# Designs tried in a protein design run: designed miniproteins, single chains, continued (5). Part 92

Each design is a single chain, and the fold is of that chain. pLDDT is the mean over its residues in the fold that is shown.

## One batch from the design tools (miniprotein)

Design m19188
Fold by ESMFold2-Fast:
Structure m19188 (fold): chain A 90 residues (1-90)
Amino acid sequence: SLEEEKARLRRMADVARVAAELSKNPEIQEKLREVADRLRKAMEQATSAEEARAIYDELRPEVGKVLIEAFKEMTDEERERLAAALNAAA
């Protein structure tokens, strides 16, 4: 459903937001805020489940790359918090 696909976009945006809050690298924080904003706009603008899913599939690789960059700069405690957010989004 459109509701379920929008919820998936929202969960991905929430993960990016949590990662941005935990990151101490300003460049990584900016990238994470940018992908979170793009996901939020996509969630608001999508008018069908198919459109929402297509946007998710397009943005997923970029979100993944930035999250990997964020993990490299994090402490074990921060990584545990981000992992909890990822598990909640699954």
Scores: mean pLDDT 81

Design m19189
Fold by ESMFold2-Fast:
Structure m19189 (fold): chain A 75 residues (1-75)
Amino acid sequence: PVIHSSAHVVLGIEPNKKVDLALQEAEKIRFNENKSVEEAIEHAEKIAEELGVDPETVKKLLLALDKIRKGEPVD
């Protein structure tokens, strides 16, 4: 939740329950199923399409979250 909020703030994206759900499912794939960030992005884009939210928004948030976790600067 805290890291989610940080990515939203950095990118200037309003919190959205459907976007957050897509991010949560991508995080499950990334960390619980030991998938790559690329695989997590593909999964998140599919969920975003199912929920009717912009897949690019979810992709940007996921990439920002990955950078935040690695201690890398967010662009």
Scores: mean pLDDT 69

Design m19190
Fold by ESMFold2-Fast:
Structure m19190 (fold): chain A 102 residues (1-102)
Amino acid sequence: SIEETIEELRRAVEEGDLLGVIALSERLRRLLDDKEYKKVLEELIKLAEELGHYAIAEILQMELDLIEEAERRGVPLEDVLEERRDELNLERAEILKKAREA
């Protein structure tokens, strides 16, 4: 199911499915270690930017930034996610709003 989830996420990025990207990236984060997830995020950010899906690139970059913060601080990713939960929800809502107004 890891390979299937990666393929589904790639298709969501290609199709500009922002809600699918949010759901599938959260699922993939639970299935992969942080190193492998970071690699997938880096590849998909480039793909989203190449396709002009900038809202998707922003969402994926937020995930990558959280992993890099966790690595820098030497704490589990889950701790960073919990600390920043309200901030991330507001930022994600703003990205969704801007994408909807385009």
Scores: mean pLDDT 83

Design m19191
Fold by ESMFold2-Fast:
Structure m19191 (fold): chain A 76 residues (1-76)
Amino acid sequence: MEEKLRKILIEEFGLSKEVADKLLEIAKKAGLSEEEILEGARIIAERMKSTKYPKEEKEKELLEILNTILEQIDEL
């Protein structure tokens, strides 16, 4: 995985390390481009930026969504 992308997801988009790692897993499994990874990060980050700082509940919800996407990619 690219450390540069992970840094961007965490520092510029404000994603947690856990969320960033899951998004990169999805990208690797689905064969996503860097642009597609950033698109997914944008959607997640928009939700996170709408709240000052997500509580553990919000983080859990995001991780559940990412896990669901990983499972669905496996089906596709």
Scores: mean pLDDT 69

Design m19192
Fold by ESMFold2-Fast:
Structure m19192 (fold): chain A 65 residues (1-65)
Amino acid sequence: SITLTAHGKGAIIGSDGSVTPSGGTYVLSGSNPTVTALPGGEALARTGSGESALFDANHVDVTIS
């Protein structure tokens, strides 16, 4: 799984349509976790279950377990 924790100006946009603001946590369940850097300081987290989340890579902590 992937755990995303937003801090400062961080926000997390889940593939379920949720928006997790600063101080919040978003969890992606599933196998084969990947994190891909995008232009402009964003990143995309994905799992093999089809879940994804878009976030600011400078204001979100990423934990893979």
Scores: mean pLDDT 80

Design m19193
Fold by ESMFold2-Fast:
Structure m19193 (fold): chain A 97 residues (1-97)
Amino acid sequence: MVKKKIEEILKLVEEGKLKEAYKLLHELIINGELSVEELYELEKKIEEIQKKKPTVDPAYLSLIEILKKFLGKEEISDEELKRFIERYIEGLKAVAE
């Protein structure tokens, strides 16, 4: 089920349906259906799509692009990204109660 939902998120991002894509992504995170590794791989794919089709809405930037802007870096290590993803998951779950 999770793999099919990840594929659906990627299709929505490719189609530019960012609001729908991120709603589904947040639902999976809040429900505890995404591991750090799964979200890490998904975010790398989202960044690749957005490099070819950039978004102008900062609410729908990939976590990699958000982290780059937050740290003021052009290159993010895998360790920095995974640590940021862990905190992002915890933050979303905390807001969801």
Scores: mean pLDDT 78

Design m19194
Fold by ESMFold2-Fast:
Structure m19194 (fold): chain A 75 residues (1-75)
Amino acid sequence: MAAERVRELLREAEELLNKFKEKSTDQKLIDAYEKTLRSLREAAEAAIERGNQAALDRVIKALEQFIETLKKLLE
């Protein structure tokens, strides 16, 4: 279900961001990605609380794109 998918994606994004933080010393870039993840988490929580499926679908797509970006940075 979409809510379970969002939780899995948030967990994956957090794990990848933690790996990036271990590898990177660029604090400005780390802060930018932490802010992005926080915004996506807040948007996901709001969409779930309101039952807004369209908003939830947009957050899923944004999380998938963010995860892809982090994976490329870790290559």
Scores: mean pLDDT 84

Design m19195
Fold by ESMFold2-Fast:
Structure m19195 (fold): chain A 98 residues (1-98)
Amino acid sequence: MLTPEVLEENIEALEESLKLTIEELKKLLEEIESMPKEEAERKIIVLEFALTVERSSLDLVEESARAHGDEESLKRVEELRKKLEEAEKLLEEIEKKV
């Protein structure tokens, strides 16, 4: 389990990482049909990897927040879970266009 200080740092890092991932996914969704296939496939692989790492990190921070009974961190984890679901849905829509 993470210490409360490390938990807060990891949640902040995840919030920023997932925000950037969603922004990149939205941009790719807009550009995918006009993009060379090789470039599109490369960007999809990179974003799939980013989402995999972010999911693993979210699982870790969720377990730690629950163990500490940290209500504020649990609320932030719930918001991050919703953003991760949004990101995964965007990736699915992108994959349908390639």
Scores: mean pLDDT 86

Design m19196
Fold by ESMFold2-Fast:
Structure m19196 (fold): chain A 81 residues (1-81)
Amino acid sequence: TREEQDKTVAELLEEALPAIEEAVKNKDEEKARKVVRELAERLKEAGLDAFAESLLNAAELGSAESIYEGLKEAIKSLKEE
């Protein structure tokens, strides 16, 4: 169901957060984008292609801090009803 998909996405995003947080701390935008690309590949393997493309587009336009904040907001939105 969509609810199960949203929870799966939230868990995958949460798993990526520590690596992105470290990239923000080190001001490593390249590492942050690499983590998001790896996350998007995992999302596509789970059948969530549209979400993966949306995430990649948002990340390519943002700084490491913007990527981190965007993922936190996405997780919150996916978990809150």
Scores: mean pLDDT 74

Design m19197
Fold by ESMFold2-Fast:
Structure m19197 (fold): chain A 62 residues (1-62)
Amino acid sequence: GREKALENARKLAEEQARGLGLYLGDPEYTVEIEEVGEDTIRATATAGGKELVSSGKVSNME
């Protein structure tokens, strides 16, 4: 369902953020989820003023 797609979008953003050296244990680490259309979810991961945006379609995340 939609909840599964939102969680998958978050995980994708977190995986990509780790590739850029953003650490999930950082006290300033945050992930925000936005729905940017009916079938597209955008996840933004931020740590220490650095930002990474990941996007994916709901159908590909469920």
Scores: mean pLDDT 61

Design m19198
Fold by ESMFold2-Fast:
Structure m19198 (fold): chain A 68 residues (1-68)
Amino acid sequence: MAKDFLEALYISLEKGKELNASLDTIKKGILEELELVDLPEEVKEELRKIVEESKSIDDILEKVKSMV
């Protein structure tokens, strides 16, 4: 299950938003982690699409929250 990864990702995104991190920095970080993490390919594909298609950090947060 990807639950632990998704929960950790959500917390990291909230902290990144509080620290005023740019959307591009957040997107790059998530995509780099997806290359290294041991997750089912379907979950990785969903997360890549969420990250690439999202227009704001809040958009990513809401979509990740729906996957947990």
Scores: mean pLDDT 78

Design m19199
Fold by ESMFold2-Fast:
Structure m19199 (fold): chain A 85 residues (1-85)
Amino acid sequence: MSRVVIRSTSSRETLEGRAGLLEEFGLGTGRVEEDGTLVIETDSSVEGLEGRAALLEEIGQGTGTILDDGTLVIEKNGKIVSVGG
């Protein structure tokens, strides 16, 4: 299983709503940590992670890039906001 961690300046309510939307799209199980970090857990292969990264970008969660080692990196406004794999 792969784990994706997303940091956002959005309110906790907004992040919880986005976690639910990600779950509805089958991107994995999302939860919001006490510090405002959105954590997504998924069992996707590298190809699946690439598709999910593209979908995360479409719903405004940032731009996802899959590294050669299978690590998913989420970037927003030119900054790396999370790394997971």
Scores: mean pLDDT 56

Design m19200
Fold by ESMFold2-Fast:
Structure m19200 (fold): chain A 96 residues (1-96)
Amino acid sequence: MLEKIKKLLEEFKKLSNPSMQKLADAIEEYIEEAIRYYEEGKELEATRKLIFAEMLIMALGAEALVQKRQGDPNAEKVLELIDEIAKLFHELKKEL
């Protein structure tokens, strides 16, 4: 699961501006931290990191909609990648 999310985030970064790339990096970091906290038995800290990742995924969706309104030719592909990332993230949360 995590490797699929990482691959989609890398594809996303290639189509994104520097601000969106930083958000993608932060999402990956929060997901990796959440997994580490779960492995340590720190479920509350893991849950907080997952909430932060989810909030950033929503922020990416909002920025992608702005890009679409500005006529960015990559906006539709960016929105598709964000939707796929959100779906895989939801499945990852069920496994933790």
Scores: mean pLDDT 83

Design m19201
Fold by ESMFold2-Fast:
Structure m19201 (fold): chain A 66 residues (1-66)
Amino acid sequence: MKKQEEELKKKLTEALDAYQRGSPEEAARLFEKVREEAKKAGNSKIQKAADTAVELARRELERERA
């Protein structure tokens, strides 16, 4: 279970990197994947972080289309 937490943190960082690269669509998909895996692992801290990040990435995408 300890390795699963490290894996989730790495995936969360990968999603943040996509967001910083200017790919909010890619970032949103990666954040959603992290959220689901964190939920399965029972890691509420990472799940909440990923949920908030998904919302931010979607808002950014909506803004780009407006």
Scores: mean pLDDT 77

Design m19202
Fold by ESMFold2-Fast:
Structure m19202 (fold): chain A 86 residues (1-86)
Amino acid sequence: SEALREKVRAAEREGDEYAAKGREALKAGDLRQARAYATGVYNMAGSLEALARQAEHKGDEETAKRAREASERFTAVGNELLAQIK
């Protein structure tokens, strides 16, 4: 579905924006804001996992794979951001 592909792309863009802002917050020493953006990245990972399941149910294997890979990437990014918060 084109609508599913667009939702995946939108979630990827939003996740990338949260990741960039989280990294900037870490560089500034704003640990509260870094944690908030890490949470945003994890939320996008969850949204992408849900979209992957929906695409898989519809037989859209390419969209499901893209969403799953993006979900895994954002989970890793969120973990990396949180590991730097002490």
Scores: mean pLDDT 89

Design m19203
Fold by ESMFold2-Fast:
Structure m19203 (fold): chain A 81 residues (1-81)
Amino acid sequence: MVLPSDPIRSVTVRVKADTPEKQRQAVYRFAAITGAEIVGDLESGTVTFRSPDLTEERARAGAEEAKKLADEVTLGPLVVE
């Protein structure tokens, strides 16, 4: 049976922390909570996360956990690719 391909979903998150290590930890915390793939440069403070299983609820949960490690976390819109 051919199932329709679930579209890949992505969200871009801006993370600012006191140190590059905390910024990286916040990014990895977001990835761990959402199960999403990290795409792009971790050092830029703007990171894209991609997964077919990514939901707005998971993205918000990931952002809340990342805020515990970072000074600022800005969650962008959930985009369907």
Scores: mean pLDDT 77

Design m19204
Fold by ESMFold2-Fast:
Structure m19204 (fold): chain A 91 residues (1-91)
Amino acid sequence: MFEEMVEEAKKWYEENPEASEEEKRKKVLELLEKLYENTPDPLLRELARLQIEAETKKLNGTLTEEERAELERRARELERRLEERRRREEE
């Protein structure tokens, strides 16, 4: 699921090298929404939710520096938990 999303994003960027920052953000939002709807993993779902919120607010110009810092902290916490889980699964 997540690997398929990353591959789709990479292919889209390769096919659309001229894409604007706004177009890239819209594509990332589409892929994140797809991940959020389809992933059975609660950590990946929550990470997708936080990224959707951040990217949506960036597109709308409503993201404050305080909200950005909070979302980045929460995303880092989730990434840390995902890394810890991955490390334990490799044992």
Scores: mean pLDDT 75

Design m19205
Fold by ESMFold2-Fast:
Structure m19205 (fold): chain A 73 residues (1-73)
Amino acid sequence: EREEIRRRLDEASLADLAARGLEPLTAYERYVAAEAEGKSREEALELARKGAQEILERAEKRRREREEELEKL
């Protein structure tokens, strides 16, 4: 089950999450939550894929904001 979901999400995205020190199963957790909310399997997978992307974007944004804060302080 989890292995199939990882494959369908994006192996490259999940590997990138792991390389950045993020938990690779976070996207899977989003999938399970969306499915529990009554989303279709296809919609849940799409939301999980977007979730993986958002995690990477938020990590990068926080890194940039932290650098800016250090420059201002």
Scores: mean pLDDT 62

Design m19206
Fold by ESMFold2-Fast:
Formats: C-alpha cells, structure tokens, sequence
Structure m19206 (fold): chain A 72 residues (1-72)
C-alpha cells in the first residue's frame, strides 16, 4: 500500500540521517544536484526517501517534486 511504502521511506530516511549525519536539507540539495546533472533516476530515489514515493517516473513530475521540496 502507499502508506506502507511511505513508512519504509521514512524509516530509510531516519536510518540515513542517523548513520551518515545527513540533514533533510542536505538530501534536498543532493536531489537538486542530480536534477541539474540530468540524472532523474537518482533524483527520484532521493525523492522517494523524502516521502515522495507516489510520483510517476517522468522528468516533469521529478522537476515538480524538486521545486516543491525547495519551496517548503
């Protein structure tokens, strides 16, 4: 279910933040760097970890998700 996938993404985010000392803001910046490089697949993986797992796998959706993350 969408809720179960969301919980797994949240648990993975908490694990990465704890083990690597990464902040949410650093992950958003990393996703932006991948978008800027045209690496939408890797940006998508970071977006899923940040709880945006429900987005479709296309460029426009990934770019929209990145703008949303930067605007919040």
Amino acid sequence: SMEAERRRAEAELERLMRELGLTREELVALAQAYVDAGDYARAREIHRVLGRWHLLENRDEIEAAQRELLAE
Scores: mean pLDDT 70

Design m19207
Fold by ESMFold2-Fast:
Structure m19207 (fold): chain A 55 residues (1-55)
Amino acid sequence: SALEEQLEAMIDWALAAGWSLDELLAQYEAELAASTSPEVRAFLRRVIALLRERR
């Protein structure tokens, strides 16, 4: 989907900027734990799933 292509591009940008997959996973998992919005939680879970696929 177009959204997943955008999310993958965002992940590629973060990796190019020097973030590791482990650092990105830790950040997004912390944001998920802090979030109470169902829409934000769904978005964060999608990002986390894409990051886990790259491991």
Scores: mean pLDDT 84

Design m19208
Fold by ESMFold2-Fast:
Structure m19208 (fold): chain A 69 residues (1-69)
Amino acid sequence: RKEELLARLKEAASQNPLPWDEVLRLVGELKAAGVSRDEILQPLLKTLGSLPDAERRAFAERLGAVLAQ
């Protein structure tokens, strides 16, 4: 359950190009499953750091919105 979703998130976050829709969907599912924000963000920190500034900003905004719900 939670472990499977986290494994899928890590896999999706390692893909090139980054599958934004899949990553954001998995973040929403993990949030709904009660996984902490820190556990969700940990595998995404490297991905966010590797994105161009404009993409990183847009992705971080959508990620924050999903996590706030």
Scores: mean pLDDT 76

Design m19209
Fold by ESMFold2-Fast:
Order: C-alpha cells, then structure tokens, then sequence
Structure m19209 (fold): chain A 97 residues (1-97)
C-alpha cells in the first residue's frame, strides 16, 4: 500500500531530524517535538489516506519553522536536520513510486 509506505517514510524522516537535533542539548525539546509531530503526521496519513498528505506536510513544516524561530542559537543545526530529513523522505518516495 503506497499510503502506508509514505506514512512510514515521513516517520523515518522525522526520526532522522530528531536524532540529529538530539546531538545538541539546547535543542532537545525541538527534537522531541519534531519526532512527536512526525508520528502524528504519519498516523494522520494512515488514518485518512493521501488526501491528508498536504496537512501532514504542513504540520511537519510548521514544527520545523517554529523550532528555527524558538532556538536561534542552533538554527544551522535545525536547518541541516530538516534538509537531511526531507532528503531521506524524497529518496523513500522515489522507491515507493
């Protein structure tokens, strides 16, 4: 099922972002929030299918943007984590399609 695989890919991306952020103690609350948001976004996709993909991506994007705003001292680390997470998501989507 494409939807299930996309939901899992999004969760994996969020976990990668959280793992990278957890390397910075001052960003630990951001790591927890990113993982929790990716988990909720993945569940949203599994429950509601592809129509929920836009909302799922908006939820993750908002959480990343909020982290950049709230943790200016580690902005570079947050941006790098987001870039790596979305690159992983892109590669997983290419495998699914």
Amino acid sequence: EKVEKIAEALLEAGRRMADLLSQHPEAAPAADRVYETARKASELLKKNGLPALEDALRLVGKTVTDAIIHYPQVQGAIVRAAAEGFELFRKKIEEIL
Scores: mean pLDDT 83

Design m19210
Fold by ESMFold2-Fast:
Structure m19210 (fold): chain A 60 residues (1-60)
Amino acid sequence: GRLEELLAELRRLRETGNRAARSVAGSGIHEAEKLLAEGASEEEVTEVAERGLRAARQAE
């Protein structure tokens, strides 16, 4: 689904990005996983993942 695609792209950037992009992508993954563990809606987690991906791409 959309969230799985976003998390996959964040994980790719964490592996292949520059130092700043890796750090931002890691933070985005951590925030998304924390929200999922706390029972947040898929919509809320998707928004967090989308913001994290935009921030990581800006850091490239």
Scores: mean pLDDT 84

Design m19211
Fold by ESMFold2-Fast:
Structure m19211 (fold): chain A 83 residues (1-83)
Amino acid sequence: ALDALLAAAREAAATSTDPAVVAAARRTVAAAEAFRAAPTPENLRALLEAAGALVEALVAAGMDEAARRIARAAGDLARAAGY
């Protein structure tokens, strides 16, 4: 779940031409790295908030399939963590 979310966010940051998508993707990568280093409820919440903002940016950019992929990975991570 975390690796899938990281891979999808890194892909969005590297390939998107939309500045809002790139900014949200970079924030999601940073939050995921923080959660990997310290898997606390606070870092998980920050990661899920960042991933949610990335989903919103992807939908606004018309990237609905990428948005669904990020949403599924974030949902799987939240479920695995007991949220």
Scores: mean pLDDT 84

Design m19212
Fold by ESMFold2-Fast:
Structure m19212 (fold): chain A 99 residues (1-99)
Amino acid sequence: MEEEERKQRLADFKDQAAAKIGTVITKQKSNSVEEMQKAMYDLGREMARAAEKEDLLEVINAIYDATQSAGTKQGLSQEDRDLAAASAVNGGYEVLMEK
């Protein structure tokens, strides 16, 4: 019962993450790497704050996967994808440490 409810929450979050992260990367890909990193950090922090504490690690993993996927689709270099993903994950981990 609890496991099925958690799976549904995580599935809904993954869809939301893919949409939001895809939008940010699409808008920021023509900007400086520093602007993309800042936008991704802020987004990762926002998304982690909306999540249940017990789901945070899987939420952070979903943010990483969605960022790498969106970056690849938008033609970002491996270095830029890794920097964007690291920034988003760092935003998520700041929330994890605060909760």
Scores: mean pLDDT 81

Design m19213
Fold by ESMFold2-Fast:
Structure m19213 (fold): chain A 71 residues (1-71)
Amino acid sequence: SPWTEEELQTVRELLLSKGFLTNEDIEAVTGKSGKDKTRLFKAYKAYFGKTPLDDLVELGVKDLKAAVEKV
């Protein structure tokens, strides 16, 4: 199923507040599996003009691989 604007906004708000994003966090706030990060990242970039990793770099997160579960 496609990612909605509301779901993408909720995921971004969670990412920016925590500085990391887990599959469990995505599933808790959207009801959708966080495991398909490729689909999420594509939808996120299409809507916001940047990826979750770009937002984490801007926040000063040093370990991007640890900050996003199963990228």
Scores: mean pLDDT 77

Design m19214
Fold by ESMFold2-Fast:
Structure m19214 (fold): chain A 65 residues (1-65)
Amino acid sequence: MTDPELVELSEEARRATEAGDYVGKAEAYQKLADYFESQGKTGEANVLRNLAKEAYEKAGVKPPL
């Protein structure tokens, strides 16, 4: 039913959001994006990568280049 990795990453993103930790939230979204990309779900991965970028911007950090 539920992938344990997906559950753990979703909880990590939720905890970071509740704590106001936008860097942790961005990292969780990046891990989720990598997971969905590994499943061939490129559209979902791209959405999560954009959410990670927005979280970095909220933290006042430029995405690492």
Scores: mean pLDDT 77

Design m19215
Fold by ESMFold2-Fast:
Structure m19215 (fold): chain A 90 residues (1-90)
Amino acid sequence: MSEEQREMLYLEAKVVLLTAEATIAFKTNASVEELRELLERIEEALEEVEEALKKATDPEVKEELKLTAEQLRELGEEVREEIRKKEEEE
C-alpha cells in the first residue's frame, strides 16, 4: 500500500470508532459535557482528514478522503443537534 492509502485507512478507522461512540452516547442519553467532548474529537478528526486531503496526490485516495470528511461533518452536525436539544430542555 502507498503511504497515502495507509493514512486514509487509519482515518476511516477513526471515523468508524467516533460513529460508534456517538451511537452509544445518543442511546445512553449522554450529558451535554460528554457530547461536547465527542464533538471536539470529531472536529479534530475532520482537521486531520482535511490535511490529508490537501497532501493527497492519488485521485482514488482524494475521493475517499472527501467522502470521509463529509461523513465527519454529518456526524458533527448530529452531535451539535443533540447538544442543542439538551440545552433547550433546561
Scores: mean pLDDT 85

Design m19216
Fold by ESMFold2-Fast:
Structure m19216 (fold): chain A 110 residues (1-110)
Amino acid sequence: KEKLLKLLEEAKKKLEELAKEINEFAKSKSPEEQAILIDLANGLLEKAEELLEKSKSMTEEEIKEEAEIFKEQLDTFMEHVKKYLSEEEAKKVEEIYEELKKILDEIIKE
């Protein structure tokens, strides 16, 4: 369980990096687009914090199941975010997302 909790902490740190990049790109957008991007980033961080907190009382199997669900939610999140980003911005965000997916895959495989 300690190894899974460490991987979840790494995933949260990567999500914080992802949210930070989205917020930086949001600064150059229209006020409406900025509000959408900030809301999406904050929602993602909230979900990550909820997962990490709940994981303290979860079994290893439950942590893996939640990681799978979170990965699916993350795919949907990325589809929404990329609608408001340039191709260059989307590429940078996608690179952080791929690193995050690797951490989630490690959790699922444990």
Scores: mean pLDDT 83

Design m19217
Fold by ESMFold2-Fast:
Structure m19217 (fold): chain A 100 residues (1-100)
Amino acid sequence: SIEEVKKETIKKLKELIDNFDPNNPKKFEEEVLKVLKETMEKLKKLGASPDEIKKAIAEIVQEVIEYIENNKSLTNEEKLLAADAILKAAAEVIKEIDEL
């Protein structure tokens, strides 16, 4: 189901955030992008429309950004780096969905 794919994706992204290396934000961006692309492909296989996939990605991004903002182990600078990486990865995936 779409909801199960969203929950699995959020869990994976939260794990990446918990292991965030501020000395290598590009590696984090690449790992986030891989997770979001796998999520897009899973949703496509379930028969989700482009609009449904975009909505799911947007909801996932919203929840993980809130997780970053409330993460007491990250400095404000690290939160900005992690959030920027997630938004860049999401923008790349949304661009691919818009080309469908």
Scores: mean pLDDT 88

Design m19218
Fold by ESMFold2-Fast:
Structure m19218 (fold): chain A 101 residues (1-101)
Amino acid sequence: GAMLRELEEQVRRAAEEALRAIREGNAEAALRAIRELYEAAVEAYRLGVTSGDLDAAIRVLEGAIRGLDRLLAVSTDPRVIREIELTIGLLRLMIGVLKLF
């Protein structure tokens, strides 16, 4: 629905903010943006489960993973790399759960 489209946009903006922070060497800003991306993705998961908009929620989560994979390709800070890898793992688990419904 409209809320899932808004969350997809929030995920995209957070990924763009993280990319800028990584390019500027600002690990703290990158970690904040990755957390914002994760929070929007978790809300999309929750809405998917509660509303039954499973395919739309999966698309938001898959978009988040693609954004994180792009960030991982340009990341050199071990803390940022670790946070990206953990976040991708959690999002993949969430997609797996949604596919059981």
Scores: mean pLDDT 90

Design m19219
Fold by ESMFold2-Fast:
Order: sequence, then C-alpha cells, then structure tokens
Structure m19219 (fold): chain A 69 residues (1-69)
Amino acid sequence: SEKFERAEKLGEEMKEMSVEEAVKLAEEAIKKEKDGETRELLGRLGAAAVNEATERERLEAKLAAELAA
C-alpha cells in the first residue's frame, strides 16, 4: 500500500533523529498529506517514533550518569 509505504519510510527516517527533529518531520508530512487515513497513520507512526527516540535519549543519559559515578 502506498499509504503504508509512505508511513514506514517516515518511521525509518525518524529512528536516527532527535525527538525535536522527529516531531518536526512528522508535522511537515502531516501538513502535506491530504488523505485523512494517511494523516492518521502518519500521526500514529510519528508518535511511536518520537517515543522510541525519547527512550533512546533516556538510556543514553542513564548510561552517561552511571559511567560518571
């Protein structure tokens, strides 16, 4: 599905981004999308990718704190 492929590509791009960059990319993709179903799918995948980026930053901060102790 073209809708699914577009959303998957967004999710993959967001995996290597900061939370701020991921949010911005998701917002821009949603603004450009005219199909309601695709916008909802992009919103859900964007939220999932932001959550993954947030967890990564949390784990990095925890590791840095433990190494500094």
Scores: mean pLDDT 71

Design m19220
Fold by ESMFold2-Fast:
Structure m19220 (fold): chain A 74 residues (1-74)
Amino acid sequence: MSDKEIVVEVGKQSMEAEGASKEEVEKMKEEMLKQPDFESAAEVGEKKALELGLPNAASSVRVTLNYLRQKREE
């Protein structure tokens, strides 16, 4: 998987786990996939999760973004 696909999958799974509807998850996934890179995708995913009142999903996306950034430095 690309780093962007990893961020999208984490966003999807964490939003579903926190009670987002399938429609909300698909809309977020679509917006994230439109972004040019994994960092932009993560920022969009975090913002959408926060707008939906899903702070744990937002945190999961942020943690994944930080992990992927660290992995690319090493």
Scores: mean pLDDT 82

Design m19221
Fold by ESMFold2-Fast:
Structure m19221 (fold): chain A 76 residues (1-76)
Amino acid sequence: RRQEIIDAALKAANAAMQGNAEEAEKYTQRLVDLAPPSARAEAQRHADKAVEYAKEGNTEEAALHIGRAAQAALDG
Protein backbone atom coordinates (compact mmCIF):
# COMPACT_ATOMS: atom_id res chain seq x y z
CA ARG A 1 0.00 0.00 0.00
CA ARG A 2 2.65 2.59 1.03
CA GLN A 3 4.83 1.77 -2.02
CA GLU A 4 1.77 1.94 -4.32
CA ILE A 5 0.92 5.41 -2.96
CA ILE A 6 4.52 6.62 -3.46
CA ASP A 7 4.61 5.17 -7.00
CA ALA A 8 1.28 6.79 -7.94
CA ALA A 9 2.38 10.17 -6.51
CA LEU A 10 5.68 10.12 -8.45
CA LYS A 11 3.91 9.16 -11.70
CA ALA A 12 1.29 11.91 -11.19
CA ALA A 13 4.00 14.52 -10.52
CA ASN A 14 6.04 13.42 -13.56
CA ALA A 15 2.91 13.56 -15.77
CA ALA A 16 2.12 17.09 -14.52
CA MET A 17 5.72 18.22 -15.22
CA GLN A 18 5.39 16.85 -18.78
CA GLY A 19 2.08 18.72 -19.31
CA ASN A 20 0.16 15.44 -19.48
CA ALA A 21 -3.01 16.33 -17.54
CA GLU A 22 -4.72 13.04 -18.54
CA GLU A 23 -1.98 10.90 -16.95
CA ALA A 24 -1.83 13.25 -13.93
CA GLU A 25 -5.60 12.71 -13.44
CA LYS A 26 -5.18 8.92 -13.77
CA TYR A 27 -2.51 8.73 -11.04
CA THR A 28 -4.12 11.29 -8.68
CA GLN A 29 -7.35 9.26 -8.91
CA ARG A 30 -5.28 6.19 -7.99
CA LEU A 31 -4.13 8.09 -4.85
CA VAL A 32 -7.79 8.69 -3.93
CA ASP A 33 -8.59 4.99 -4.48
CA LEU A 34 -5.65 4.00 -2.23
CA ALA A 35 -6.78 6.37 0.56
CA PRO A 36 -8.65 4.90 3.54
CA PRO A 37 -12.38 5.86 3.61
CA SER A 38 -11.77 8.45 6.38
CA ALA A 39 -9.23 10.34 4.19
CA ARG A 40 -10.83 9.79 0.78
CA ALA A 41 -12.75 13.10 0.66
CA GLU A 42 -9.58 15.06 1.53
CA ALA A 43 -7.53 13.11 -1.03
CA GLN A 44 -10.21 13.78 -3.69
CA ARG A 45 -10.19 17.55 -2.99
CA HIS A 46 -6.42 17.66 -3.50
CA ALA A 47 -6.60 15.36 -6.56
CA ASP A 48 -9.18 17.70 -8.15
CA LYS A 49 -6.96 20.74 -7.46
CA ALA A 50 -3.87 18.95 -8.84
CA VAL A 51 -5.68 18.16 -12.12
CA GLU A 52 -6.95 21.77 -12.45
CA TYR A 53 -3.42 23.15 -11.97
CA ALA A 54 -1.92 20.54 -14.35
CA LYS A 55 -4.41 21.62 -17.06
CA GLU A 56 -3.29 25.25 -16.51
CA GLY A 57 0.40 24.25 -16.79
CA ASN A 58 0.98 25.29 -13.16
CA THR A 59 3.31 22.41 -12.30
CA GLU A 60 4.34 23.81 -8.88
CA GLU A 61 0.75 23.95 -7.56
CA ALA A 62 -0.08 20.62 -9.24
CA ALA A 63 2.88 18.96 -7.45
CA LEU A 64 1.87 20.51 -4.10
CA HIS A 65 -1.67 19.12 -4.36
CA ILE A 66 -0.41 15.71 -5.55
CA GLY A 67 1.77 15.65 -2.42
CA ARG A 68 -1.22 16.59 -0.24
CA ALA A 69 -3.36 13.82 -1.80
CA ALA A 70 -0.52 11.32 -1.22
CA GLN A 71 -0.14 12.47 2.41
CA ALA A 72 -3.89 12.01 3.01
CA ALA A 73 -3.65 8.49 1.53
CA LEU A 74 -0.58 7.63 3.66
CA ASP A 75 -1.75 9.12 6.98
CA GLY A 76 -5.41 7.93 6.92
Scores: mean pLDDT 83

Design m19222
Fold by ESMFold2-Fast:
Structure m19222 (fold): chain A 83 residues (1-83)
Amino acid sequence: LLEQARALLARAEEALAAGDPETALRYAEHAMILLHISARNEEEREAIEKIAREASVYAKAGDPRTAAEVLIRGSRELLARME
């Protein structure tokens, strides 16, 4: 699951570089689902929920690029701590 999450985050980063923030957001959201399934403790679940809430603010404001960037950065930081 964690390797699949990393692969999805890499695809999200590629989509952002290609100028497709909507596709990037979808890949990053899928990675977040895999991280949630992989979470072993309450601290990890709370971190995932905080990242998702922050990203949702930007997505609802019509800024999918910043929303995707928030999800990618937060997910990368969380993955580093889960190893």
Scores: mean pLDDT 84

